# Ledger of designs, part 9: designed miniproteins, single chains, continued (4)

Each design is a single chain, and the fold is of that chain. pLDDT is the mean over its residues in the fold that is shown.

## One batch from the design tools (miniprotein)

Design m12280
Fold by ESMFold2-Fast:
Structure m12280 (fold): chain A 55 residues (1-55)
Amino acid sequence: EEYEKLKKELKEAVETIRKAFAGQVSRDEALEAMKKIKELTEKLKKLGKEDNVYQ
């Protein structure tokens, strides 16, 4: 299901952001993850499945 795939990718992107705050990944990786989170969040909203997954 498309929803599950998007949710999994969102979770992985959030994990990358957490690692960035811990200094474990580069700034470029963090920026890419932030962009991906934004795109995935918009797709989830269009599906009517908005959730505070990154909270």
Scores: mean pLDDT 73

Design m12281
Fold by ESMFold2-Fast:
Structure m12281 (fold): chain A 69 residues (1-69)
Amino acid sequence: SSMEEELQKLKEEYDEAVREMLEATRREKEALANKAPREEIWELMMITSESTLKVMGLHVEIKKLEKEL
């Protein structure tokens, strides 16, 4: 069904978003461990926050569609 196809695409987007979030988190932790400049750390924290929000948003959309099935 079109709903099943939409759900599958959202799950694929979610898996990709999770990979991006994990990489952003890794980069932030590495910068903190290496005592990077405060400005660089803040920029990386912003990227981590944005990727986390994207993962959360996709999770909500997936759960909403699953309730319709």
Scores: mean pLDDT 87

Design m12282
Fold by ESMFold2-Fast:
Structure m12282 (fold): chain A 105 residues (1-105)
Amino acid sequence: SVEEAKKKIDEYLKALEARMQSLSPEEQEEFARRLLEILKRDAEAVKAGDFDAIQSGFLYELLSANPENAKEIFAYYLKELAKILEKLGFHEEAKELYKLAEELS
C-alpha cells in the first residue's frame, strides 16, 4: 500500500541521513551529487514506465511492488530526501529533487 511504502521510505531515509552525517563534508557533497544523478535517471525510468531501468535498489523493489502508485511514492521519497539535503546544507541538490518531484505530479 502507499502508506506502507511511505513508512518504508521514512525508515530508509532516517538510516541514509545518519550515514551521511557520519561522512566528512567533502564525502557528503560527493554522495549528494552522485545520489542526485542516480535519481534523475530513475525519474526518467519511472516516467517511461520502465521499472527495470531503475538503478536504486531500494526504489526498484519499492516501486515494482506498487506500480499503480509509483509516481506518488517516488515523489514522496524525493521530497523527504530533499528536506534532509537542505538540513545538511545541500540547497541546490535539494532544489533539483523538489523539481523532479513536481515533474512526477
Scores: mean pLDDT 89

Design m12283
Fold by ESMFold2-Fast:
Structure m12283 (fold): chain A 80 residues (1-80)
Amino acid sequence: SEEDKVIEEVRADFRGHLDLTLRLLAKRPDVTRAQAEAVVDSLVNYAESVLLEKGVSPERAQAFRDEMRAEARARLDAVL
């Protein structure tokens, strides 16, 4: 479906941005865990907003947010 395609595109974009962000955070010993989590949460919230703006249902956008937040937090644990 078009909605599935939009979700896949936003997921790929999010993962690309997350990869870059985590690489940059790994080089910043001055950044606290709480600050890193805030940056990651902002990326997740922005991705949810993009889905809503593109007409994805609130239920599916929320499920995407929760999934991506969990993925991002697990990846932060591996880097910091």
Scores: mean pLDDT 87

Design m12284
Fold by ESMFold2-Fast:
Structure m12284 (fold): chain A 79 residues (1-79)
Amino acid sequence: MATVVARVELDADPKKRQEQLDELRALASSQPGAVSVSSTDVGPTEALLSTRFESVEAAREGAALLSKQPQVRSVRVVE
């Protein structure tokens, strides 16, 4: 198992922020081998999206796809 941690920059408007975060969570959860997705608000325009994957290989593929999203500023694979 491995976790992908994505730091995301979101809109300052709460409604747009929620829509963007919901879209990113849906994208993360749809990735092959994704087990769970959680998010933590860091600031009014910043959140951490944590996705747990069944394997390191699945996590690397998921990280690569998430890194292509315009809201994603950094991605880290843990384990």
Scores: mean pLDDT 83

Design m12285
Fold by ESMFold2-Fast:
Structure m12285 (fold): chain A 81 residues (1-81)
Amino acid sequence: MLSREEARELFERFAEEVEKEIQEMIAAGKSPEEIAAAVEARIDAFLAEIEPHLSPELLAEVRALLDRYLGVVKAYLEHKA
């Protein structure tokens, strides 16, 4: 079972890699809709990998973090579009 600290470290690494992919997709001329869809798919894959290793309380916290992260990404893409 992952600790809160381990879960946070995994989230931070995930966010760094996704940020790089977002910048690459922007440079490649991808639409905001394509970028948002790719980020949502990455979030779904990340959750699927870590869910079996989290307590119900940590899972709820991680889901809330990912929801906020996706909201920030969508807001950024809307501002840029």
Scores: mean pLDDT 83

Design m12286
Fold by ESMFold2-Fast:
Structure m12286 (fold): chain A 70 residues (1-70)
Amino acid sequence: MRDFIGEMFALAAKNALEKGDYETAIRYALMAAENGKVDEAIEILETLLEKAPPHLQEEVRRALEYAKSL
C-alpha cells in the first residue's frame, strides 16, 4: 500500500537525519514524497535545508522543489 510504503520511507529519512546521514535522509524523504507522504517529506527536507552542510544545500533545494511539485 502506498501510504504504508511512504510512512516507512519517512521514518527511514527521519532516522537518517537523526544520525547525521543527510544524503540518505534526502533519498528517503524523496521516496516518501513519491509514495504519498508529500507533506511529511517536505517537513523533513525543510529540516535538512537548515542542518545540511553547504555542499548538500543545492541537492536539498532541488529535492524540496520536486516534492512541492507532487
Scores: mean pLDDT 83

Design m12287
Fold by ESMFold2-Fast:
Structure m12287 (fold): chain A 67 residues (1-67)
Amino acid sequence: MVKVEELPAHTVDGQPVPASFAVPNVLDLDDEQIEQLVEELAKRLGLTPEQKERIYRDLKLAREWFA
């Protein structure tokens, strides 16, 4: 039988967490948190420095647009 287990965040302070993404709304992030998020995305997706700066600017604009 094929077993499927995907609990990337099942250990959160001893609390059982179902398989899901725990992502805050970008509108709730300040500048430092947006920069941190963009850097993590750049590392995971292998983004170029230009793409990283573009995403950072787009997220800041989105936050200001919907602030």
Scores: mean pLDDT 60

Design m12288
Fold by ESMFold2-Fast:
Structure m12288 (fold): chain A 94 residues (1-94)
Amino acid sequence: MKISEEIAEKLVKELKEAAKKNPELKKYFEELAEVVRLFKEDVEKAIEKLQELLSSLKSEELRELVKLTMVYAKAAENDEEYLEKAIEFIKELV
């Protein structure tokens, strides 16, 4: 999953720059902060929240980051390290 981590880092950088010009992205970053909190309490609810966000997201970069985060969160059933990586992807934006 090294390539996926590099893609996530690139997406985070692009989204941070886009957020400086687009205040609508900050609204989604606040919702992602709630998802980070949910990952600590209930991983299943966090994944459900990410699925709901995907249906409303207009940014392709943010959609790709959310999809990668969901893949890592689901992989966490086999390895806890994937959950830590999923949280790190979102945490950089909030």
Scores: mean pLDDT 76

Design m12289
Fold by ESMFold2-Fast:
Structure m12289 (fold): chain A 62 residues (1-62)
Amino acid sequence: AAPSGLELGRLLARDPAAVARAIASDLAGQKAVLGEVAGVPAEAISDDDVDGALTAAVIFLG
């Protein structure tokens, strides 16, 4: 099953370069980065998961 937005954000926060790529990307690019860090297809990442993951990643980074 695809990880939650919180889980995706935690994974994303481990790679600051991936966080920077996601923030600079459009929605499709954000899903691709999250799919890469989670090991799932980009199509498995919902729009809600993207928003939650980016919010969580920023919080985890400080």
Scores: mean pLDDT 78

Design m12290
Fold by ESMFold2-Fast:
Structure m12290 (fold): chain A 82 residues (1-82)
Amino acid sequence: SLGDVQKKRIKELEEKLKTTTDPLEKARIYFELGVLYYAEGDYDKAIEYFRKAIDLLSGETEEELNLLFMTRIALKEVEKKK
């Protein structure tokens, strides 16, 4: 099922996160984990991962600013559903 595919992707991303050292790559993984947990209905984990992504982003580059903006919007949407 689609849910089984999403759960497998979550596990793969959590494993990748253990070996990822670049802050921007970590933030992208945290953002993707937040989106996947949100889709699964795990709003607490979605919020946790979105906050972790935000904490890693300085917003000094256009790429970081874009991801930061998207993550803040996603976090607000999840908070409305808690």
Scores: mean pLDDT 86

Design m12291
Fold by ESMFold2-Fast:
Structure m12291 (fold): chain A 85 residues (1-85)
Amino acid sequence: IEKKLEEFTKEVNEIISEVKDPATKKKIEEMLKEIAEAVRNGDVDKARELVVELIKYASKNLPKELAERLTNAAQELLGTVAELS
């Protein structure tokens, strides 16, 4: 799980490096931190809820290409988290 969390964190950080709006970047960084904490605590339900909220936020606030990249990274993490339940 730690390796998948690191891969997810790296991809999200690359995505937000392309985001011009500082408020959107900060919000995604905060959500990423909450997801990482839930995953490390083994709270599968909380991690899933937070990832879904991140996908919704990205879909509303990011360009289509960046939102799709974030959704793909999030789905990879969710697949791994589901295997832990």
Scores: mean pLDDT 78

Design m12292
Fold by ESMFold2-Fast:
Structure m12292 (fold): chain A 57 residues (1-57)
Amino acid sequence: MTEEELEKRLRHAAGLLLHTDLSLRDIAYKSGFSSLSEFSREFTRRFGVSPGTLRRM
């Protein structure tokens, strides 16, 4: 996955986190990640905050 492709997928996931009540697992898979662990790691690395933390913001 290129950095540009990864960024696009993570932006999509951020939108789902802020505007829906979908589970973190559902968001991970809908955003093209193979696991919640992969999604959480890449999201935290890119945005500096975990997906669960962002949902509370």
Scores: mean pLDDT 78

Design m12293
Fold by ESMFold2-Fast:
Structure m12293 (fold): chain A 67 residues (1-67)
Amino acid sequence: MSDEELLEKLKELVGRVKQASNVDEARKIIDEAIELVNKLSPEYQEEGKKLLDEIEREAIRLAIEQT
């Protein structure tokens, strides 16, 4: 899998976490995103981290709403 393909998958996960209905679902998406970011080359890690931050932000929003 190329860095471009990993970034494409991360962008798909951003969309999926926005559609997540509960915190458990959001956590599974975060775990997948972390694994993808860890596979990125150093040159792409900043963009990957930005996408992961978006996913984590959406998951935090869900956690607050579920409290």
Scores: mean pLDDT 81

Design m12294
Fold by ESMFold2-Fast:
Structure m12294 (fold): chain A 85 residues (1-85)
Amino acid sequence: SLDDLLEQARKVSETLPDSYKKLVEQFLEAVKNQDLEKAEEILGQIVRQLSLDYLSGRPQSVINKMNEAVRLLLQIYDLVLEQQK
């Protein structure tokens, strides 16, 4: 369910570096407020930051955790879009 995915994303955010944790928290707040435009903007920021970190040679463990987080956030975004039809 959407509520289960939102709780899972909140728990995952606690395992992330502070910069990414803040962006995930902002995404979840936007989803809670039904601000899909803001949620999409935050997702774009996360993907851009992840691309820069990958190119800068950040630890692969951080990149792997963020890829898992992004996958979860995309599932939440898609589910919210379907529920607004």
Scores: mean pLDDT 83

Design m12295
Fold by ESMFold2-Fast:
Structure m12295 (fold): chain A 96 residues (1-96)
Amino acid sequence: SDDVEALLEAARRQLDELLEQGGGEISLDQLIEFAESLGYTVVTDPVTGEKIVKSRLKKTAEKINELLKSGKPVSRAEAEELLEILREDLEEIEKE
């Protein structure tokens, strides 16, 4: 879907910018900000007016919580894995 690809591209750009700012690593504080942007981002369906919330990105939320619990900065490889999980969640939402 064009909508899924647009959201994924936006997330990819955000993570890439955070990696560049952190010299190849994302701090846990920056990961929390990213998680808030995903879990609390209000995407209003223009037809139904429904809000997309954290519950629909369950796999992504679980992975972010795992990374936060590790206490280590997020590498580029972990950011790429997070984007793959985000794609799965976004595709699941589109199928519903």
Scores: mean pLDDT 71

Design m12296
Fold by ESMFold2-Fast:
Formats: C-alpha cells, structure tokens, sequence
Structure m12296 (fold): chain A 75 residues (1-75)
C-alpha cells in the first residue's frame, strides 16, 4: 500500500528532522511524495527541512505546493 508506506516514511523523516538530520529527512520526505504525491503534509515537512538546510527558494516552492494541495493559502 503506497499510502501506508508514504506515511511510514513521513514518521521516520520526522524522527530524523527532530534529531537535526535534515539531509536524511529530505530524502525520506521525497520518497513519501514519490509514493503518495497528494500527501500535502509531506510537501510541508520537506519545505521545513529544506529551509533548515538554507535551501530557501526550493523550500518556498514546496511550501506553496503543500498549501495548494491542502486548499489553504500560506499565512
């Protein structure tokens, strides 16, 4: 089940993010998006991890995608 696998990757990515392992969390969030491209929370968490790595422009793009998928504007 691709959705269940995506959610499991999201949980693992969150653990790595909380440990400051931002590069590793980015990889897991990207894999989650690959399995479930409609999972808005994966784009939001990927945005947070990219911002922590100083990838501001890419972070802003994924944040916008997350809000577009969720139907919620940023701010």
Amino acid sequence: DNRQQALDLMRQGGVLYNQGRYDDSVRLYQQAISLDPNLSTAYSRLSDALRALGQTDLSDQYRQLAYDLAGVPPG
Scores: mean pLDDT 84

Design m12297
Fold by ESMFold2-Fast:
Structure m12297 (fold): chain A 82 residues (1-82)
Amino acid sequence: DLLERARELFREAAESEDPSKAASYWSAGGILLTEAVIAGESEKKALEVRKEGIEELQKAGWISEEEAKKLLEKYEKRIKEL
C-alpha cells in the first residue's frame, strides 16, 4: 500500500533529528504519493495523506505555522476541485 508507506515516511520525517534525513524522508513520501496516483489511486486520498504529513511536520517544528497553513490551503482548494 503506497499510501500507507508514504504515511510512514512522513512520520519518519517528522520524528527525524537531522534536517537532511527529514528532507529525504519527506521527499520519498511525496514520490510514493505521486506513484500511487499514477497507479490509479485517488488524487483526493493522496492529498489527504499530504495534509496529514504537513500537520506532523509543523507539530515537529520542521516548518512554520505560516508555511503549513499556506500548504494546507492549497491542498484543500485542489481537493474541492476533484
Scores: mean pLDDT 83

Design m12298
Fold by ESMFold2-Fast:
Structure m12298 (fold): chain A 75 residues (1-75)
Amino acid sequence: MEKQIEILAKVMGEEEAKRLFEAFETEELAELFAKLVEEGLSMSEEELEELLKEAEKYWEKIISSYREGLAKAAA
């Protein structure tokens, strides 16, 4: 987890990487992140960086969708 957070920090910055880590409090996001980490560990360094740049936009969509779902469940 720490190494992936460091790589994420290189792509999106330390603050954003820490926010993503805090999002781990949600089960679904934690599972998706764990899967990404597992897949990333089997990839080359270049492929991992490219995946993390893609994931940056993907995580934005996941977080937005999850927030929307939580708001719907709370209402």
Scores: mean pLDDT 59

Design m12299
Fold by ESMFold2-Fast:
Structure m12299 (fold): chain A 96 residues (1-96)
Amino acid sequence: MDLIKADAERIKAEFPQLKEDYLSRFEELKARIDAGDTSALRELAIFSVAVEVRLAGDIYTLELAGDTEGAEEVRNFLKEFRKIADELDKRAKEVA
């Protein structure tokens, strides 16, 4: 069995749940920021780095497997993620 293809299929299978988990984490961080919890800003920074590393690896694996569509779907979500993270970082700095 091709290990790269197996990893690509796993990434695709896990991606919908991963997206839901990441968006749920943003909602949690947003609620904490809105409540004046300044510690959420540090957690947002750490979370953002972790997501960047994870999704960059997933994109690379999908591209190696020849799954251009899957790679583009993950890349588009990463762009959305960066926008949400930037908006939350800005919001946290306005509340602190």
Scores: mean pLDDT 82

Design m12300
Fold by ESMFold2-Fast:
Structure m12300 (fold): chain A 62 residues (1-62)
Amino acid sequence: DEVERQLRAAREALERALRAYREGASPEESARIYRDGLVEAGVDPDVAEESARRLRERLERE
């Protein structure tokens, strides 16, 4: 199922981004890692950008 593949890839991209953040990356750098991972996994670039923006906002508040 394409949806299941994209959800798994999104989870992996988020995991990489959060790991980078915990290792000292900025919210902007972590969001970029997430966006790039989503795009590489076949997610629409506009959707990937929006998801990354939400992650950046979340990290800036924590």
Scores: mean pLDDT 81

Design m12301
Fold by ESMFold2-Fast:
Order: C-alpha cells, then sequence, then structure tokens
Structure m12301 (fold): chain A 67 residues (1-67)
C-alpha cells in the first residue's frame, strides 16, 4: 500500500523535526530560566523572542509538510 508507506515516511520526518525543535527549545528555556534567576530580564526577553521565532518556524515547516 503506497499510501501507508508515504504516511510512515512523513511521520518519521515530522518526528525528526519535532525532536530537533524540542532540543533547541529546551536549551533556550534553560537559559531563560537561568536569566530570570539572575535578574537578567533583558536577556530573558531576548531568549523569549528567540523561542517565539523557533515556534513560528516549526509551525511553518509542519504546515508545509501537510501539503
Amino acid sequence: NAMAKKLEEKKKKIDEMTNKFIDEVRKLQAEYDEALKNGDFEKAEELRKQMQKLVNEYIKKIKEMEK
């Protein structure tokens, strides 16, 4: 069944992209939490914006794969 193979390949690519995205977000989240602990609110705001950009890019890539 060609459809089943296509869905399996798509799932694998989505899983790989998702894992990479999670790793990047987790790293930024840890830096964000540390910045907040240290009272570095400017750095925390920069990291928040970087995380937001990663979320937007991830959503865009997932939507492109749905087509």
Scores: mean pLDDT 83

Design m12302
Fold by ESMFold2-Fast:
Structure m12302 (fold): chain A 94 residues (1-94)
Amino acid sequence: SLALEHVQLALEHLEKAIEALEKGNVDEALEHARLALEHLQKALDAYYNIHTSQAAAATVLAIDALEQGNVETALQLLEIARERVEEALRELEA
């Protein structure tokens, strides 16, 4: 499904954002977080899922934290977004 494809792409970008941030690459993390958000928004447009919505909200907050230089807060929010995406994938694949 279109929603499933976009949620999978969002997960890939969230994982890349987390990896970039752990390496201290804030600009790369921000780029991947923005791409993840775009895919989460497209997934929600295709099919509403509560965990996809929660992942999008956490990703918005993570982007704001990254733009403010709050790396620790951003990492926690990206991890929350990843967990919500993983839950959404389980629901969409069922």
Scores: mean pLDDT 92

Design m12303
Fold by ESMFold2-Fast:
Structure m12303 (fold): chain A 68 residues (1-68)
Amino acid sequence: SREERRARSRAGLDAAVAAVAALRAQNPDFTIDEIIAALERLAAESTDPLARAVLRAWARWLRQEKAA
């Protein structure tokens, strides 16, 4: 359903935020480029098409923020 898709999309975003925070905590010297590369790798490893789309959207957002 649309509600379930929305819940999964939000869970995917929350997971991406948590993953970025975890990467920062474990690797405080990580650059934004390294975080973007890690998110893209996680997306490539994911078998869930929604999770892949969310992670790639997050990586794209970070790339735009870096450019600003």
Scores: mean pLDDT 72

Design m12304
Fold by ESMFold2-Fast:
Structure m12304 (fold): chain A 74 residues (1-74)
Amino acid sequence: MEPTDEEIKERIREWAEENREKMIEILKSLGFSEEVAETFVEHEVKLLEEMVEQGKREEALKLIDEAEPRLLPA
């Protein structure tokens, strides 16, 4: 059965929660504060959800499946 947008968005949220601390560490190493890093992670989740809504489901899933804590391309 084809995965729904909601199922993919749930996976994105789970991935973000699991990798939150690692992303914060990476962003802090780049000179960002903890607060800014946490906000950035929230924005990355929104961008991934928008990709799903735009029909880029496979691209969004690939990003989280390969997701070592990485920043999304702009």
Scores: mean pLDDT 71

Design m12305
Fold by ESMFold2-Fast:
Structure m12305 (fold): chain A 65 residues (1-65)
Amino acid sequence: SPLEEVIEGLKTGDEEKIERGIRALAEKYGEEAAREIAEAVLNAKETKDYEKGIKEIEEIIEKYK
């Protein structure tokens, strides 16, 4: 799942997984959803609060599905 790739990439620091996941989410949910997810990912990396970041990503997907 593209969401699982983003989450795994955040937890492991795998930037390629994050990029692939965001790209696939853009194809599925649209560019606005992908942009909001990218912002949540950036915020999680800045704050090191990955649990909050994952929750924000899940809420964004719920909004756009």
Scores: mean pLDDT 81

Design m12306
Fold by ESMFold2-Fast:
Structure m12306 (fold): chain A 83 residues (1-83)
Amino acid sequence: PLIVEIRIVSKSKEVMEEVVGLFEGLGAAGLRTEVEVEDRTVHIRVEAPLDGDLELARQLIEGTIAKLREMEGIERLEIVRRT
């Protein structure tokens, strides 16, 4: 299974809300997403369904990570798990 866990520390509440919105978008696209917010830290777990399009799921996750890496106002981005 494709599982990715990410921890993001944002410099502002507005950036934090944008980060949350990006991962909620992955959930709307059919990925299993868990998002936990603590102060300015966002903890995210994304899991692709075993019977889903795994390549599309990978592309969506990597595209979101790429956008995050280019985003201003992110203090720290850490990939905690990638399987």
Scores: mean pLDDT 81

Design m12307
Fold by ESMFold2-Fast:
Structure m12307 (fold): chain A 96 residues (1-96)
Amino acid sequence: SMEKEIEELIEEAVRLEEEGKFEEAWEKVLEALRLLLKKAGHSDEKIEIILEAIERTRKNPSDLKINQESGKIIEENTSEELKAFLRARYAASLAA
């Protein structure tokens, strides 16, 4: 099931983070997010917009304008559960 694939990707991301492989862990998080957004009923086009916004924020954490613009896209297009997940995983990636 899609839920099993998401769970396996998150477990793999956690293992990679424990090994200090933060970039590889982030790739697994992005794969899990893609599946979560598909499960939520988003179109492929919308998923790409959301994932691009997340990636822009990750690459530019101190850029207030990028964070504001990307944050708005994320807030408008994601559930509270997904937002909480993103905040937790993004924070872990930034601690690297």
Scores: mean pLDDT 69

Design m12308
Fold by ESMFold2-Fast:
Structure m12308 (fold): chain A 87 residues (1-87)
Amino acid sequence: DLKKEIEEFYKNQKERLDKLYEKATDPELMKRIEQLKKDIENIYSNLLKLYEEATDDFERDVIRALLTMTKYVFDKEIEKLEKEIEK
């Protein structure tokens, strides 16, 4: 379940960023979207590695908390980009 949550996070955020990139006409906004895509890929890889290395319930709970915080931060950053592109 935790692995599925990590995978769904990556897929959902990547799809959102891909849609924003298609709408973006400003080169500066396009660069910001590309950077955010790279950041999400790196975090996804790190979360999966932490999940694979987790040996107990405490470690899994820590990973779940990290995922929750990561979702919150990225949702805010993507929302800022969405508002900027809608202008």
Scores: mean pLDDT 84

Design m12309
Fold by ESMFold2-Fast:
Structure m12309 (fold): chain A 61 residues (1-61)
Amino acid sequence: ASREELERLQREAVRALARGDIAAASAYLGKLATAAGGPEVSGRDEAELAAAGRQAGRAAA
């Protein structure tokens, strides 16, 4: 996948986490990891997703 696709998958994962939809978020993260090929993923991208997940978890029950 292109960088643009990786960004879309990342945004979809973040949105799913914000909704508390962990299953959907997990699916998007799986696609992102596969498309990125592991270490090709920037640490910032992963940090952004982790921060969003923490924020969503804090907002959700």
Scores: mean pLDDT 67

Design m12310
Fold by ESMFold2-Fast:
Structure m12310 (fold): chain A 61 residues (1-61)
Amino acid sequence: SRVEELVARLEALAARARAQGLEGVAAFLQDMLDSIREKGSLSEEQIKGIEETLDSLEAAL
């Protein structure tokens, strides 16, 4: 699912952030993962916001 795809992207990016010593970025991404796991589902607005955040961070890392 699209949510499963976002979880995979978040986990990969959090690992990259930790490897680079970017603890604040890693913590932010972990909070997003925890929020997704708590809710079990996301609105279209939430999905889009996460995708835009990931696109920006993936371009920077």
Scores: mean pLDDT 82

Design m12311
Fold by ESMFold2-Fast:
Structure m12311 (fold): chain A 67 residues (1-67)
Amino acid sequence: DEELLERGRRLLEEARERGISAAELALERGILSEEQIELAREIGEKLREIGDAFEEALKRGEKLPAK
């Protein structure tokens, strides 16, 4: 939901002021449940695979197909 994204932005700003991650701050305040953390971890794992593929392609001078 849009309101959840706005809350995420505010947590990110506060976490930056404290020198910690927004996820760590949200966990500390009990805003994120263990279930939400697990889901975010699964999404993050897929994003890491995409990021690794991009970085490896750039190092080899290969272009990733647009699609």
Scores: mean pLDDT 64

Design m12312
Fold by ESMFold2-Fast:
Structure m12312 (fold): chain A 84 residues (1-84)
Amino acid sequence: YEEQLKRLEKSLKILRLLKENPEGLTVDQIAEELGMSKEEVQELLDELIKRNEVVKKDGKYYVNPKFAPYLDDILDFWEEMLKK
């Protein structure tokens, strides 16, 4: 349970970072910005891709344009939930 919450928090940080960088980021850039290992970032990105929240193009990762309109509401919801 605690592991799932930590993984969720890290995934939300990745989604927020990608939202702030619409030109796309590499695994290396995400790992450096968030202080995570490249292996951890890759695992989380793979999960986000499976959920159709993130897409990979030309070695860079982007928020899925179909998901992007909902991302603010999702981030606000989870940010509020995690404070409790």
Scores: mean pLDDT 79

Design m12313
Fold by ESMFold2-Fast:
Structure m12313 (fold): chain A 61 residues (1-61)
Amino acid sequence: MANPVTVEVVARDDAARTVTLRITNNGDETVTLTIAGDHLAAPVTVTVAAGGTADVTLPLA
């Protein structure tokens, strides 16, 4: 199945070592996402309402 969530990079701050992602939930249900990776200082959890968007700032390692 296609993922109902779209993720886009909307800002990057190299001095602060952060990246801001815009997450769009194209589904009919609230979703909770955990974003993790070797380039992140810590995992980040974000909740996006059905048909909504959320901007989340990720700390870079």
Scores: mean pLDDT 78

Design m12314
Fold by ESMFold2-Fast:
Structure m12314 (fold): chain A 65 residues (1-65)
Amino acid sequence: MSPEEAKELGRRMTLTARAAGVSSEAIGRALAEIAKTMSPEEQEALLEGAGEVDPEAAEVARRRL
């Protein structure tokens, strides 16, 4: 996965979860687990994309890394 693809993934996942009524805390926890399977550049891109939709979810994820 490229950093650009990771950023889009973070954005889309966070948008979908927010639309489904998932909390920022739960989204952040899920993002952290996905980010742990990625390179450092892909991790940052994923969280940047997520933060465009839900900054709180991105911060929860960063604290778990």
Scores: mean pLDDT 86

Design m12315
Fold by ESMFold2-Fast:
Structure m12315 (fold): chain A 81 residues (1-81)
Amino acid sequence: MSPEENVDAAVETIRWLAEEGASVAALRAVVTDFLDHVLEHHPEMFDYAVEKLRELAETLDPEKREAVLEEIERAERRRAE
């Protein structure tokens, strides 16, 4: 699969977990792990992954949305060094 297809698949898995009632803590963990994996192995895909996660966050309830956005901001700070 292309790198974009791999990101899309990961984001769709996160969406499914959120829809199936995953806790805020679980969503924070999977988003952080996913973004850290992207930064380590495919840093060129980071902006695309962030865009897809921001799109996902807009479909979530306020608590889960804020959790996803906060983990994105933390990952962006880690990328900035």
Scores: mean pLDDT 84

Design m12316
Fold by ESMFold2-Fast:
Structure m12316 (fold): chain A 82 residues (1-82)
Amino acid sequence: MSKEELELEVDLAMAVLRFAVLRTVSRDNPEAQAIVERAEPELDALVEQFLASKDLEERRRLVEELEARVRRVEAEVDAALA
């Protein structure tokens, strides 16, 4: 595995972990929980596409898309918890 491929896999793992944290903090708030539940299939699809891809540029785009979507979910959860 190249250094660039390894860095993308680390970025993927960090994005997945960040989403898992959002799922945890949303447990006691029905509005926040609904936001996370609606986002989960889309994020799962991006992770599956990344794992199936053998193209470095496609994997980079998928990680960037995943990170952007996790940031949007985080902002929506923060707004619901406020």
Scores: mean pLDDT 85

